# Designs tried in a protein design run: designed miniproteins, single chains, continued (3). Part 85

Each design is a single chain, and the fold is of that chain. pLDDT is the mean over its residues in the fold that is shown.

## One batch from the design tools (miniprotein)

Design m10937
Fold by ESMFold2-Fast:
Structure m10937 (fold): chain A 120 residues (1-120)
Amino acid sequence: MRAEAEKKAEEIREEVEKILETIKKEAEGLLKHFVENMSVKLSETDRRASERSIEHLKKLGILSEEQVELARENDAAAVAADIVDSLVRMIIGILKSMLTTTEDEIVREALEEEIKKLEE
């Protein structure tokens, strides 16, 4: 049925998709800027943390295969990837906050689906 709740659920899905497309575009520019303008050396511990961020962004399709390889081989690109992953985790936090105040079952299901997509 075309209920207000179904419309709200669709709006949530569309907004999350738009935000991810924006982050994907901005990630390309951010990685390039860091590689060209920054000299960074990461410790083994920091590199391990960045590998988790890189893998997460790869699974979400935010980083291309070429950008994943760049971030794995270049410490400045790895730092840029960590910043991008932090933005994604902020969005997850916002969606989780919305879920705590949402009582409508259809809207809750949409929020839970989007959170699951972003966490995996």
Scores: mean pLDDT 86

Design m10938
Fold by ESMFold2-Fast:
Structure m10938 (fold): chain A 119 residues (1-119)
Amino acid sequence: DLEELRRRVVTEGDPEALTRLLESQPSEEEQIRLVAELVVEAAEVEKLPEELIEALRKAVEGALSGEATLTPEEVEILLRNTHPSLPATAEAIAAWFRAYFEAVVRNSRKAKELEEAEK
């Protein structure tokens, strides 16, 4: 079940599956960990260079911890600066990561609002 949701997020970029996975996590810290893992797995499936996968993982962890915000343009710059001659699929990967970052940021904000409401 959770493994199926994870597979759909990694292989299909399904935002609804991502939302369900994040909602199943007990804390924002676990959500950050999960998204970092999903980004790395997705980049591996797309056969991105290992250095870029590591950079993306750190960027996602930083954004979700509230220490940094990764914009869609920064994701595309990371992909293009590592391989400026990447095929058109690199733009699809950048757009996919953009959607993932946006969905994760929204869910992290909602979890924070729920935590504050319980105080």
Scores: mean pLDDT 58

Design m10939
Fold by ESMFold2-Fast:
Structure m10939 (fold): chain A 63 residues (1-63)
Amino acid sequence: AIKLSPDEADRVATYLQAAYGVSAEEAEAIGRLLEAGVATEADILEVAPHLTREQVREALRVA
């Protein structure tokens, strides 16, 4: 599971919206999962299934 600080999670959420057109609702849900430390790449893809695993990994590098 991936655990990020609130600031890191916010950066990832902002990047997903700006780079990949993720909705505000999806980005908020992903940010909350990352902050809680319960998310895997698969869990992020459940929230935003239009993303690729590579795009998820790129977004996580921004943290």
Scores: mean pLDDT 84

Design m10940
Fold by ESMFold2-Fast:
Structure m10940 (fold): chain A 97 residues (1-97)
Amino acid sequence: LSEELLLEAELSLVIMQISLAIQLARKGDIEEAIRLLEAARKRLLELAKVSPLKEELEEAARLLEKAIEALRAGDIEEAIRYAREAMRVVAEAANKL
């Protein structure tokens, strides 16, 4: 398995974590949604350190940080918007592999 395929798998996992967090936020499970977004953000930042996709992954992590702050403020709609944008950035980055 190539390093490129491993990175693609890790980015797919991040997309799944963000998608699940959006579903949980809609159900009012805010604490679990925040935990998943924090895990996804940390993973993106670690991957950015060793990836040619550094700028894209750091931007996605920044969008997840905004989503987390929106959830803490009770702004669920804004949080979902940021989380979806982060997911889009990750998917676009994966397509460059």
Scores: mean pLDDT 87

Design m10941
Fold by ESMFold2-Fast:
Structure m10941 (fold): chain A 81 residues (1-81)
Amino acid sequence: SFVDGVRAALELARTLSPAGQATMLATVVHETELAYREGLISPEEAREVLEEVIALARERLPDDPRAQQIVARAEALRAEI
């Protein structure tokens, strides 16, 4: 499933450099937006993924400005859903 693929990607992200983690999180937010707008995932699945991205960004990259932008985008997208 999309959600299972995202969880695998987020787990892989934990093993990457901070730059790699930020890139993976940004990619997951982008793919989640596309999947949601194309009707491939439910609003509930989209919210679940975005909440996991926000949590991981805050846990692993609390002081990274890129992570702050990713969190802001994920929060904005979650508010639209």
Scores: mean pLDDT 87

Design m10942
Fold by ESMFold2-Fast:
Structure m10942 (fold): chain A 66 residues (1-66)
Amino acid sequence: EDEALAAAHEVGREVYRLAQEKSLDEVRKFADEKIEELKKTYGEEVAEMARRAADAVLAHIESERA
């Protein structure tokens, strides 16, 4: 559980890091790919957690760039 949750939150952290160097479209593609990997490894629930983390980070970055 803790390991799976850590993996989900790591996606959000990597999305934030990548967004410092890449376009938002590239970051979204990266997030989608990583979330699909987590879905295969840990299942839908963990993938949903990773999606929410990534979406929250992306929304924050979009707000900062507006």
Scores: mean pLDDT 79

Design m10943
Fold by ESMFold2-Fast:
Order: sequence, then C-alpha cells, then structure tokens
Structure m10943 (fold): chain A 100 residues (1-100)
Amino acid sequence: SALDAQLAALQSQLRVMLWELYKWLKENNSPYAPEIEKLLNTVRENKLSAEQLIAVTEQAIAILEELLSKETDPEKKKQLQLAIETLRQIRAEVEALKAA
C-alpha cells in the first residue's frame, strides 16, 4: 500500500540517521555508541510498525538528550541538537502517517 511504502521510506531514513549517528559517536569515543548500534541493528533487521518506529526514535532521542546534558563542547552540543531535531522530525512524520 501507499502507507506501507511511506513507512518503509521513513524506516530507511531512520536507518541512515542512526548509522551516521553511530559513526559520529564512535569517532568521539562516546560510551553510548553501543546503545545506538543496538537501535540501528533493530531497524536494519526488522520491518517495523509505525509504533515500533516511534519507540526507536524516542529511545534514540532520550540517549542523545542525556548525552547533551553532560556535554561541555559547544560544537558537539550543536551536533547533538541537530541529531535530536532530525529524530523528532522523523518521529513526527511517522506519527502523521499513523494518524492517517
């Protein structure tokens, strides 16, 4: 269906986002890299429902908000804020499709 195709596209966007985030966290020696990798693997290995996509975005946002609260580097704070905003946008798009 058109809905299934749109959800699959959003899952693909989330996978790309989580992969870029995982690389950035690993490059910065973040202890949260394995937690994001676990979410990435869930998205890569499963066809997720709208509810499951929302849950993954919420878990990723929570991890990044915890990281942001402890971060002192202004450039890293900016990168974390941009990542959180991107995840919130993906979540909002999934929520809109679920409501339709």
Scores: mean pLDDT 89

Design m10944
Fold by ESMFold2-Fast:
Structure m10944 (fold): chain A 65 residues (1-65)
Amino acid sequence: EELERLRVRREVIELMFEARKNLSQDEYNELAKYLSELLNKATSVEDMRKAVEEFKKRIEELKAK
């Protein structure tokens, strides 16, 4: 359980670094707020993984513009 939480946190950090490289400051700030809202609602590791998948999808949508 603790190892899975650490893996999710690492993946989030990696995704935020990629977002910062590829997106504008305003887009990055909106993504950071969106991620915070998703994670605040996640109470289990499965919920956190789902939040990460939604976050990845949002990044790809923004990059496709």
Scores: mean pLDDT 76

Design m10945
Fold by ESMFold2-Fast:
Structure m10945 (fold): chain A 64 residues (1-64)
Amino acid sequence: DEERLQRLFDLAVEEIKAAVDLTVLKNELSKASGEEKNRLQKQIDEVEAELDRITAEIDALEAS
Protein backbone atom coordinates (compact mmCIF):
# COMPACT_ATOMS: atom_id res chain seq x y z
CA ASP A 1 0.00 0.00 0.00
CA GLU A 2 2.73 2.53 0.97
CA GLU A 3 4.81 1.68 -2.14
CA ARG A 4 1.69 1.88 -4.33
CA LEU A 5 0.73 5.27 -2.83
CA GLN A 6 4.27 6.56 -3.50
CA ARG A 7 4.04 5.37 -7.13
CA LEU A 8 0.64 7.09 -7.51
CA PHE A 9 2.15 10.32 -6.13
CA ASP A 10 5.11 10.08 -8.54
CA LEU A 11 2.74 9.46 -11.48
CA ALA A 12 0.55 12.41 -10.43
CA VAL A 13 3.65 14.67 -10.48
CA GLU A 14 4.59 13.33 -13.96
CA GLU A 15 0.99 13.95 -15.14
CA ILE A 16 1.05 17.58 -13.92
CA LYS A 17 4.43 18.20 -15.61
CA ALA A 18 3.23 16.66 -18.91
CA ALA A 19 -0.06 18.63 -18.75
CA VAL A 20 1.89 21.91 -18.28
CA ASP A 21 4.19 21.03 -21.22
CA LEU A 22 1.15 20.17 -23.38
CA THR A 23 -0.54 23.50 -22.51
CA VAL A 24 2.62 25.45 -23.45
CA LEU A 25 3.00 23.53 -26.75
CA LYS A 26 -0.69 24.01 -27.67
CA ASN A 27 -0.39 27.74 -26.96
CA GLU A 28 2.71 27.90 -29.24
CA LEU A 29 0.89 25.87 -31.93
CA SER A 30 -2.02 28.37 -31.94
CA LYS A 31 0.50 31.12 -32.92
CA ALA A 32 2.59 28.98 -35.32
CA SER A 33 2.50 28.56 -39.11
CA GLY A 34 4.22 26.46 -41.79
CA GLU A 35 7.08 24.18 -40.71
CA GLU A 36 6.92 25.39 -37.07
CA LYS A 37 3.29 24.18 -36.85
CA ASN A 38 4.31 20.69 -38.08
CA ARG A 39 7.20 20.53 -35.56
CA LEU A 40 4.97 21.59 -32.65
CA GLN A 41 2.21 19.13 -33.66
CA LYS A 42 4.74 16.27 -33.54
CA GLN A 43 5.86 17.36 -30.05
CA ILE A 44 2.21 17.62 -28.91
CA ASP A 45 1.50 14.09 -30.23
CA GLU A 46 4.50 12.77 -28.24
CA VAL A 47 3.41 14.49 -25.00
CA GLU A 48 -0.22 13.31 -25.47
CA ALA A 49 1.06 9.72 -25.87
CA GLU A 50 3.05 10.12 -22.62
CA LEU A 51 -0.07 11.47 -20.82
CA ASP A 52 -2.10 8.48 -22.08
CA ARG A 53 0.59 6.14 -20.66
CA ILE A 54 0.59 7.93 -17.27
CA THR A 55 -3.24 7.92 -17.07
CA ALA A 56 -3.42 4.20 -17.94
CA GLU A 57 -0.83 3.37 -15.24
CA ILE A 58 -2.70 5.46 -12.61
CA ASP A 59 -5.99 3.74 -13.54
CA ALA A 60 -4.36 0.28 -13.28
CA LEU A 61 -2.87 1.07 -9.84
CA GLU A 62 -6.18 2.52 -8.54
CA ALA A 63 -8.10 -0.56 -9.81
CA SER A 64 -5.80 -3.01 -8.01
Scores: mean pLDDT 84

Design m10946
Fold by ESMFold2-Fast:
Structure m10946 (fold): chain A 69 residues (1-69)
Amino acid sequence: SHHEENDNAAAGALALATQFGAKTGEEIHELAQTLPLEEIAAAVQAVLGLSPEEARRAAEELRRLASKP
């Protein structure tokens, strides 16, 4: 696994926890699987102030990790 992928996923998880009040890994996992990528990216931009491209990358990495068996 790439270290940068894990850092991006952690940023996405923090954004979901902050914006939607998710407090458990299971709640973050469910949001990451069910929300549109655009909504996750918007949360990352709002919480962390990342660029649209960086926020989208964080959203994609978080969904990838949430979808792993």
Scores: mean pLDDT 76

Design m10947
Fold by ESMFold2-Fast:
Structure m10947 (fold): chain A 92 residues (1-92)
Amino acid sequence: SSVEKMRKIAELIREMLRKGEKIEEIAKRVEEIAGPEVGEATRRILEEAKKAGFSNEFLAEAIDAQLELAATADAAKREAIQAEMEKRIASL
């Protein structure tokens, strides 16, 4: 799915940032997975963040927070679906 692909890209960027990889190498790796448009968007976003003074570790921690929020939202949605199924079974 598109969501799974975006999650994989975010996880890759986070890992490469923590390893101290150059923006050029991160953008190239993203391009290999998602194509040149997404690779260029990744380069631009990381270059702007670096110009603003954000460290690799700060950006990686920001990605951690976004992935945790996404996982929490998905878990809540899964729990709601399970609750509705149990309610349907109880009504039989």
Scores: mean pLDDT 79

Design m10948
Fold by ESMFold2-Fast:
Structure m10948 (fold): chain A 55 residues (1-55)
Amino acid sequence: SDEDMKAVLLEAERRFREAHPDLPPLEEQSQEERDQATKEFFAIASEVLREHLAS
């Protein structure tokens, strides 16, 4: 549902921010740094989604 997707995204964002409190602003990041951050975010989001589906 839309609520499940919103919950997954909010939890993924929370976990990502906790893991990277000192992450520089997107404008100051290289393409490689942004690509890495994107991969990590999707990995966290996939984990959160699996947790929600298992519940």
Scores: mean pLDDT 78

Design m10949
Fold by ESMFold2-Fast:
Structure m10949 (fold): chain A 62 residues (1-62)
Amino acid sequence: KQEQAEKFKTLADEYKKISDELWKEYERAVKEGTNPEELAKKYVEAMKKYSDAYNKALELES
């Protein structure tokens, strides 16, 4: 259980980093008037993966 929880925490950290980079690009695209739709989609997907991995880590620690 503990080893699997650590694995999911690591995965969550990676998706969080990806989501932060995508959010920065999304904000820039919005301000510059470029098409932000693809960046918004990728950001939402990364945040969902972060949330899923983080929640699984918490479940395994219970």
Scores: mean pLDDT 79

Design m10950
Fold by ESMFold2-Fast:
Structure m10950 (fold): chain A 66 residues (1-66)
Amino acid sequence: MKEKVEEILKRIDELAEKGAPVSELHRLAQELAKALGIKSDDDITPEDRKILARVGEAIQDVIDKQ
């Protein structure tokens, strides 16, 4: 589980650096949520929130640069 989450996070960081389309970043964010086992807000742990916040900031940075 942690290995797959880390792989997806690394992929998001790489694509954000390359200025990939926001749609691709959103697709990876959905895969990340699945890898974390998130089905609803009630399933989100404090660690999951930190990971999602980091991803959200990376996506927002790409949006702000477009």
Scores: mean pLDDT 72

Design m10951
Fold by ESMFold2-Fast:
Formats: sequence, structure tokens, C-alpha cells
Structure m10951 (fold): chain A 77 residues (1-77)
Amino acid sequence: ELDKLRQERSELYKQYNEALKNGDYDKAKELAQQALATTERIQAILDRQPVTSIDDEIDLAMVRMEISVLKLAIKSL
């Protein structure tokens, strides 16, 4: 379910921020990798749905941007 994956990603982001705050960069990198995998699963679901509205196009663009940002974050950690 798309909503469940978005919830899981939100929880991973919270854990990621706590790891960064605590200076645990190894854990932050692992959490960012998990968030990337979850976001890629969200993209796969959205890619299967018909694009019928501006909101659908925005959702796809946002997910693609988030994947790029996460890849950059992982590389920088």
C-alpha cells in the first residue's frame, strides 16, 4: 500500500535525523539507504498508475527528486 510505504519512509527520516544529531554517521547512512529503497518502491507503484492529473505528475516529480537527494546524501556520508 502506497500510504504504508510513505509512513515507513517518514519513520526512517526521523531515525536518520536522530542518528545525525547523535553523530552516528554509519547508522545515518544505513537509514538513508533504507529510505532510498522505500522511495524506489513508491516510484515503482506510481509508475504503474495512469497519469491523469497535475497532482499525479507532481507526485512522480517529487519522488524522482527525493531519490536523487537520497543518493547524494548517501554518497556524502
Scores: mean pLDDT 81

Design m10952
Fold by ESMFold2-Fast:
Structure m10952 (fold): chain A 96 residues (1-96)
Amino acid sequence: SGTLTAEMMGDTVVVTGEGISEEQLRAIAEALAKVPGVTEVKLYVSGDSGTIVARVDPAVVTIEDIAEALAKVPGVSSVTITSGSGNTGTIVAKVE
């Protein structure tokens, strides 16, 4: 099983995946790109890990919106906001 950590800092969301496939990372990037207010999504893959960098409108997108988008991806579970609110925060999730 793999893990996801997402960090939101206003206009930027960085999702780091470890122990997950390129296909799963692409599905996560596509889910983020569908969130209203997300303007740019870039994916960087290395083996069974990767980083997704998303640009967002911080007046529109919240950490809760990011958590909901991640929770809709097949194989993603245990999505938890560990800190923050509004347009800042940290999310952790499991990937199976």
Scores: mean pLDDT 86

Design m10953
Fold by ESMFold2-Fast:
Structure m10953 (fold): chain A 71 residues (1-71)
Amino acid sequence: DVYERMVQAARDAIPDPKVAEELAPLIAQVVLDPSNEEARKKLREVIEKYKVDPTLFTAAALRAVGALVEA
């Protein structure tokens, strides 16, 4: 399952397990479907809630994209 691989890839970039559990599925959802307004909104809320570092977010997002393009 591509989605499960994307979630795991994003999760591996996020050191805090609690942050990873909330953030990784939303990153995978937005990468898989950028038109998903609900996922985009929730992603912004989680980033603000945990004060997620932009560098960390970018690393997690790039790993999710990598999992998608590897098929």
Scores: mean pLDDT 84

Design m10954
Fold by ESMFold2-Fast:
Structure m10954 (fold): chain A 72 residues (1-72)
Amino acid sequence: VPSFEEIKERALKKIEEAKSGELITLELPADMSAEQRRELYAVVTEALLKKKAELEAKGESWQVGITTRVVE
């Protein structure tokens, strides 16, 4: 089972590497707490907004979808 820090790191890496039009799937352990899920979504939202702002400042359009899948 990946640690919560590894889950955040993988999510941030997926956002950094994602191209416009891609769907990012986050795999979440079934035993993840509501507090950890909230923290993960906050971190993901901040990273998405930051990357979008940086690319838009360069004149580039960037839009991705995010979905979650629970794994045991």
Scores: mean pLDDT 79

Design m10955
Fold by ESMFold2-Fast:
Structure m10955 (fold): chain A 56 residues (1-56)
Amino acid sequence: MERVEALAKRAVLEALEAGETDAERLRERAIQAMVDAGVPRAVAEEATAGLRLAPQ
């Protein structure tokens, strides 16, 4: 989980830096980054729910 969550947080941060503020799109970016890294979508969705879109 730790590595996968870091990938999701990075994807969200990069999207925010690019000007994306839509919560659903930020979540999709996090999920896609995890899936691209080889994580099953269901696991990525759970990790993204815990992430709360924007890392604190």
Scores: mean pLDDT 69

Design m10956
Fold by ESMFold2-Fast:
Structure m10956 (fold): chain A 83 residues (1-83)
Amino acid sequence: MRLSEEELEAIREEFEKNRELLTEEEAREVERIIREQTEEIAYLAGSRLSGGDIEAEVAKNEANYDGNERFKETLEDIRKLLA
């Protein structure tokens, strides 16, 4: 499952607000995941403009499943640190 551009931007804002509470390793990992998701969203937007169909978009979203799950785990860890 893929994060929307809107969801990614909200996560980026939350990350910046709470960066001081993260370890350097955790911050680096979140930045890496945000970067990977941003690049993939841009790629899918390009595919749509080229007339790519919905099946191709779904397949690419599923290919990033592990990355999305790891990103969710990182967000849960951030939320636990801030609670």
Scores: mean pLDDT 56

Design m10957
Fold by ESMFold2-Fast:
Structure m10957 (fold): chain A 98 residues (1-98)
Amino acid sequence: SLEKKRELAEKEIENLIKDPSKFIGGKYLVVKDGKIEVDPNAENPEEGLKALARGLVNFASAHDIPEEFIKEMLKKYFVSDEARELVLKYFEEAKQEL
């Protein structure tokens, strides 16, 4: 059921927005106006984005969710193009390590 898999991807990102601290790398993120931004006070935000990307790859693999659904949600919910592109880059790298 592709519809159910899309819903699972949406719920995972909604959970990230509701409480980023529950996610690996989420501590480097802040939520503003329902969108995700990198915390400007984070010491090394790239390491946080890399950890978040690896967590999302593992989630997609565990639930057999098409990676395109995760990428679609990341494009929708990230405010910064730069942060979104970094997460997508690290997502692709982490996928190759599976």
Scores: mean pLDDT 74

Design m10958
Fold by ESMFold2-Fast:
Structure m10958 (fold): chain A 83 residues (1-83)
Amino acid sequence: SEEVKKALQKLYNAKTPEERDQAAVEFLKALEDSTDFRDLFLAKVLIDNITSEEGIALLEQFLKETTNPLLKKWIEKHLERLK
């Protein structure tokens, strides 16, 4: 999809941890409706690498908005590990 391509391009061009994490959260939003395990595995890798203050804030917001049960579970676990 265009959303996935745009998010991937932004992730590829990210020059700071904040830009990378913002792009990662945008990619997660593009993947939330996916039932493909490969997309979900990529989403887990993206979540596990979000460590910037900006990225954590965006991830917390996405956690409140997403209805994908696997993404919600992985985001909750990652945020718990950062505390």
Scores: mean pLDDT 81

Design m10959
Fold by ESMFold2-Fast:
Structure m10959 (fold): chain A 101 residues (1-101)
Amino acid sequence: VDYLLKEAKEYLDKGDYDKASFYVILAAHLVIQEAKRRGDTKLAEAIERVLKGIQEALENKDVETAKKLIDIFEEALRLYQETGNADEAAKLLEKGIEEVK
């Protein structure tokens, strides 16, 4: 999953927003499925909101906001993978969404 978000950023830097969007959607869906499988519904919902924020930023060609949200998604994913703490990962995502509004 980490490599999908790195690919998304690379395509974003190339101005290929369609491919950047594709990789972000794929990464988000994989993590949402795993979170739901584990019963981490708050995390799944937070990832859905971050995905929506990234898509809206890409629609507006706001590369800076899209990159910031992808970076926050990467940090939350790392936290979840290393600690299993879905609540802290969800809080990190929600805080990131608030900061870009």
Scores: mean pLDDT 83

Design m10960
Fold by ESMFold2-Fast:
Structure m10960 (fold): chain A 86 residues (1-86)
Amino acid sequence: SSPLDEETKRKLVLEKLVKELEEAKENLDSIVAPSPEEAEELEILRELIELFENKDYEGLRELMEKQGVDKSSQESLLELAEEYQK
C-alpha cells in the first residue's frame, strides 16, 4: 500500500480543519459562563475565526505571532487557510 498523494492528503487535512473550526465555533457559542482564563482564550479564538472568515491573512499572522506560534506553524496554517478559501 502506497501512501496517499500530496493533493489527496491536503484535501483530507483541509476537510478535517474545516470540521474542527466549525466544532470550535459551535463550542464557543455554547459557553455561557467561562472563567477569566477561558474568557481570554475564547476572545482569541473569536478573533482568529473572524480574521479567517474575512480572509485577513496578515491579521492571522499577527495574531499567531502575538500568541507565540512558531513561524513554521504560522506559514503552514496560513497556506492551508488560503488553499481552503480559494
Scores: mean pLDDT 70

Design m10961
Fold by ESMFold2-Fast:
Structure m10961 (fold): chain A 102 residues (1-102)
Amino acid sequence: DPSKVPELVEILRESATSSEEFDAETLEALRTLVEIGDKRAVEPLIEILEKSKNPRRKAAAAHALGLIGHKEAIPILTKLAEDESEAEEVRQAAKEALERIK
């Protein structure tokens, strides 16, 4: 339901700076945003990649960006894929996301 995108984006944005794993509400919002494929999800997901200290959250956000497929995510995904100081799961998710975006 595209009318829900602003509410789902807000849930995602509120979680961007959290050090915890995604809760059930945020995971459901992420799944729904990916299913819709709306570009309004791209900026909040990039914010999670930049601000989150949790490697699992960052990997999930990178995976979601790959599934949504907007080229706006390419610069941040490229940076993370090449950053040897990032967790291996984050680098791997970024590489896989770049392959999906085409």
Scores: mean pLDDT 77

Design m10962
Fold by ESMFold2-Fast:
Structure m10962 (fold): chain A 81 residues (1-81)
Amino acid sequence: MPSLEEQIEKAMEAAEKMLTAFVNANPSWSDAQIRELVEAWTRYLKREIEELISDPEEAARAIEEVERRMKELTEKLIAAR
């Protein structure tokens, strides 16, 4: 069974690939629409982490990492237009 850290990493990789594919499939989307899409998925992932990780300090660290990576992805997706 994959570790908790491996599960989070795989979820992040899947989200990045999926969001990149959606943005590339929709070249007419505005920067605001791209930001809104990534923000919605960030909120979803944060909720999943809070439910998956019982330790609040570990959950907070994982959430901070997710927020950082999703922010970087947002800027990368916008810059690639």
Scores: mean pLDDT 80

Design m10963
Fold by ESMFold2-Fast:
Structure m10963 (fold): chain A 69 residues (1-69)
Amino acid sequence: MIDEEDVKEALLLITLAIGKANGASPEEIAREVFRIAKELGIDPETAIALARSFDPEVAEELERLLKEA
């Protein structure tokens, strides 16, 4: 069975990887991850944890965006 949460997490990780590969700033990557997480209804804590495992700078920017909503 395809777990909906696993698919959502994979999409966030792909977004992080593409942003990094394209040389986007941590702020730009965090903004795109925030948009995707919001559209997919991903828990903020999960999104932050995934970003932190990939790039701590992106995680800090994402935390800032999520606090401001």
Scores: mean pLDDT 78

Design m10964
Fold by ESMFold2-Fast:
Structure m10964 (fold): chain A 100 residues (1-100)
Amino acid sequence: SEMEALLEEYDRLLERARELLEEGRRGAAASLIVLTLVEALEVSLELARYVLDRAMELYGVSSFDELVEKLVGLLRESGASETFIEQFREVLDSIKSKLA
């Protein structure tokens, strides 16, 4: 089904984020997770929650706030500026408000 195909595509994107982490591409991995969440939110709230749950499993965290800190840590390790991290947090705060 189309829904099953979308779920498989999101699983593939999340698996790619894991591969990027293994390659040491920490900032790319964090960015891909956020882009996948944004795309899922444009389709449906349920799909966005699915992607969020899978991302939390991937990073071994139990809350959205823990995921944010994990992703921010990956960005800092990749050399991202504090200005970029602030903008990234604003995007994640927007996502969190839409998932509430």
Scores: mean pLDDT 83

Design m10965
Fold by ESMFold2-Fast:
Structure m10965 (fold): chain A 97 residues (1-97)
Amino acid sequence: SLTARTLDELRNLLGELGLPEVDIDAFITKLEELDQIRPGSVATILSELKSAVSDGIPNTTIVTIIKEAMKVPASELFEHLTTRLGVEVLKLAVERV
């Protein structure tokens, strides 16, 4: 089940990334719907977002990916978000070579 601690950590991270509170609330609501469909996916998304920041993906790029992910149904959100973040990590690796 989705924990209050996971939601608090996610809200803090999204705020640090520069996402407006209205968009944070909308994204959290969609993630709560996703967790009902696929338990544990929100904790994985939090981990993936933390990794994206650590890997050096710009905050503006992560925010754009989140906003685009919010346009898809909750059932598609996990695959869409993780795929887009993975592509940006690979793009950064290629640009450094």
Scores: mean pLDDT 82

Design m10966
Fold by ESMFold2-Fast:
Structure m10966 (fold): chain A 91 residues (1-91)
Amino acid sequence: SAEEAFERAVEAVLNAKSLEELTEAAERAGRAGAELAREKGTVESAIGVLLAVMGAVWGAGKRLGLSPEETKEASDAGAKPVMEALRELAA
């Protein structure tokens, strides 16, 4: 399911071992989250997914000792697909 795919992708973000792995995992979580938001069809679901992805990335960035700038780049990569879904749902 889209929910199970999103949960697995968020787990990969939380378990990332490097900036490269974190960015790749964030992008996958953002794409899975966008699909989940589209399936649920609400702006509220898109916002919830966005906060979950961003929170997971910033938590992982802190755990890995990344700079705020590096963590922001990974967070932006994950947020992008969800923000696209949010714009579609808010239209």
Scores: mean pLDDT 89

Design m10967
Fold by ESMFold2-Fast:
Structure m10967 (fold): chain A 100 residues (1-100)
Amino acid sequence: SMEEIERLVNEIQRLLSGAIHRGELSVEELERVIAKLEELLKLMEEALPGSPEVKELQKILDELREKKEAGETLSAEEAAAIMTRILTAVGRFLKKLEEM
């Protein structure tokens, strides 16, 4: 599951990094990020239920879903902010898993 978590984070990072370089995330890319975050959140919750990092990712997922429902997407600045939040939360989470 740790390897799957790392794979999903890398895939999310590639999508968001592409958006940052182009100036915005496409609607199709937003859909892919949401799907990967849903899968990531499920794996993290299964590994450490109720962790603060899982709650933080749930908040990010909810924010992205709200953008999608509004017919909006992420600017480069928003994509960079979301990427930093995801990488920070997952980094802390993986460190906890390795210490167990």
Scores: mean pLDDT 86

Design m10968
Fold by ESMFold2-Fast:
Structure m10968 (fold): chain A 91 residues (1-91)
Amino acid sequence: AIEVSVAVRGTRVEVTVKATDKFDGKVYIFLRLEGEPVVASAQIKEGETKTFTLEGAPGETRTITVEMAVIYESGEVKLSKVGTLTATLPA
């Protein structure tokens, strides 16, 4: 499974993604801001944790969508939405 969490550090939004299980293919994680194209991506492996840092402005609310692609050895690609996270930065 993929676990996602968000934390605010001043003007930074930190999105943490953890792979808790083994996957049958190569897994890629994509981060998208609301209304924007993919802003960050990385491959993730079993047991691995990845943290993405996004900059924001004081008082800004960020809506982050986390998506996943699994690329199987057969060449099949499966896309799924992992979740949506919302973070508000201190004013």
Scores: mean pLDDT 78

Design m10969
Fold by ESMFold2-Fast:
Structure m10969 (fold): chain A 88 residues (1-88)
Amino acid sequence: AARERALALAREVVAVLEAGVAQADATPDPAEALAVLRRAMREAEGLMAEMRPLVDSLPEDVQQELADFITPAAQAAEDRLAALEAAV
């Protein structure tokens, strides 16, 4: 079902973003850390693009629940990206 597929993709997006931040944090060189995080963010963007038509078919309350689930991981990745870009 669309809901189950969207939830699975949302979990994958969060996992990719969290793993990307953790890998960037484990990378001592800021330029290499930035490249690692940018790669993870591009992978997450691809998953989100696949998820979009599924989410658009779901009720608004479910769309909001999925957004609330993804937003903290996305925000943490964006904040870390900004910090790394300032450090290079």
Scores: mean pLDDT 87

Design m10970
Fold by ESMFold2-Fast:
Structure m10970 (fold): chain A 89 residues (1-89)
Amino acid sequence: SLQEDLQKAIDLLVERIFEVDPEKAKEIEELSKTESLYKVLMRAIQTLKELGIDMNEIFEEMKKRKLENSVLLLFATYVGDDRMVEELI
């Protein structure tokens, strides 16, 4: 489902953030208790960008995990990567 795949995406992003900055990962986990999955996903993506994490590697991992195209498109759009968006249309 979309909700399940959004959660899987968030879990992947939080795991990658934790490897670099555990405190920021914890902040995103706390947000997941009160905010919508869409807002949590957007915040996690913003945090990855701030930390300089490779967004392309994450996109490929999401594809490998067979997440729904709508989730991949949200990720690509929030990242601002036209190449990623083109792969999904």
Scores: mean pLDDT 84

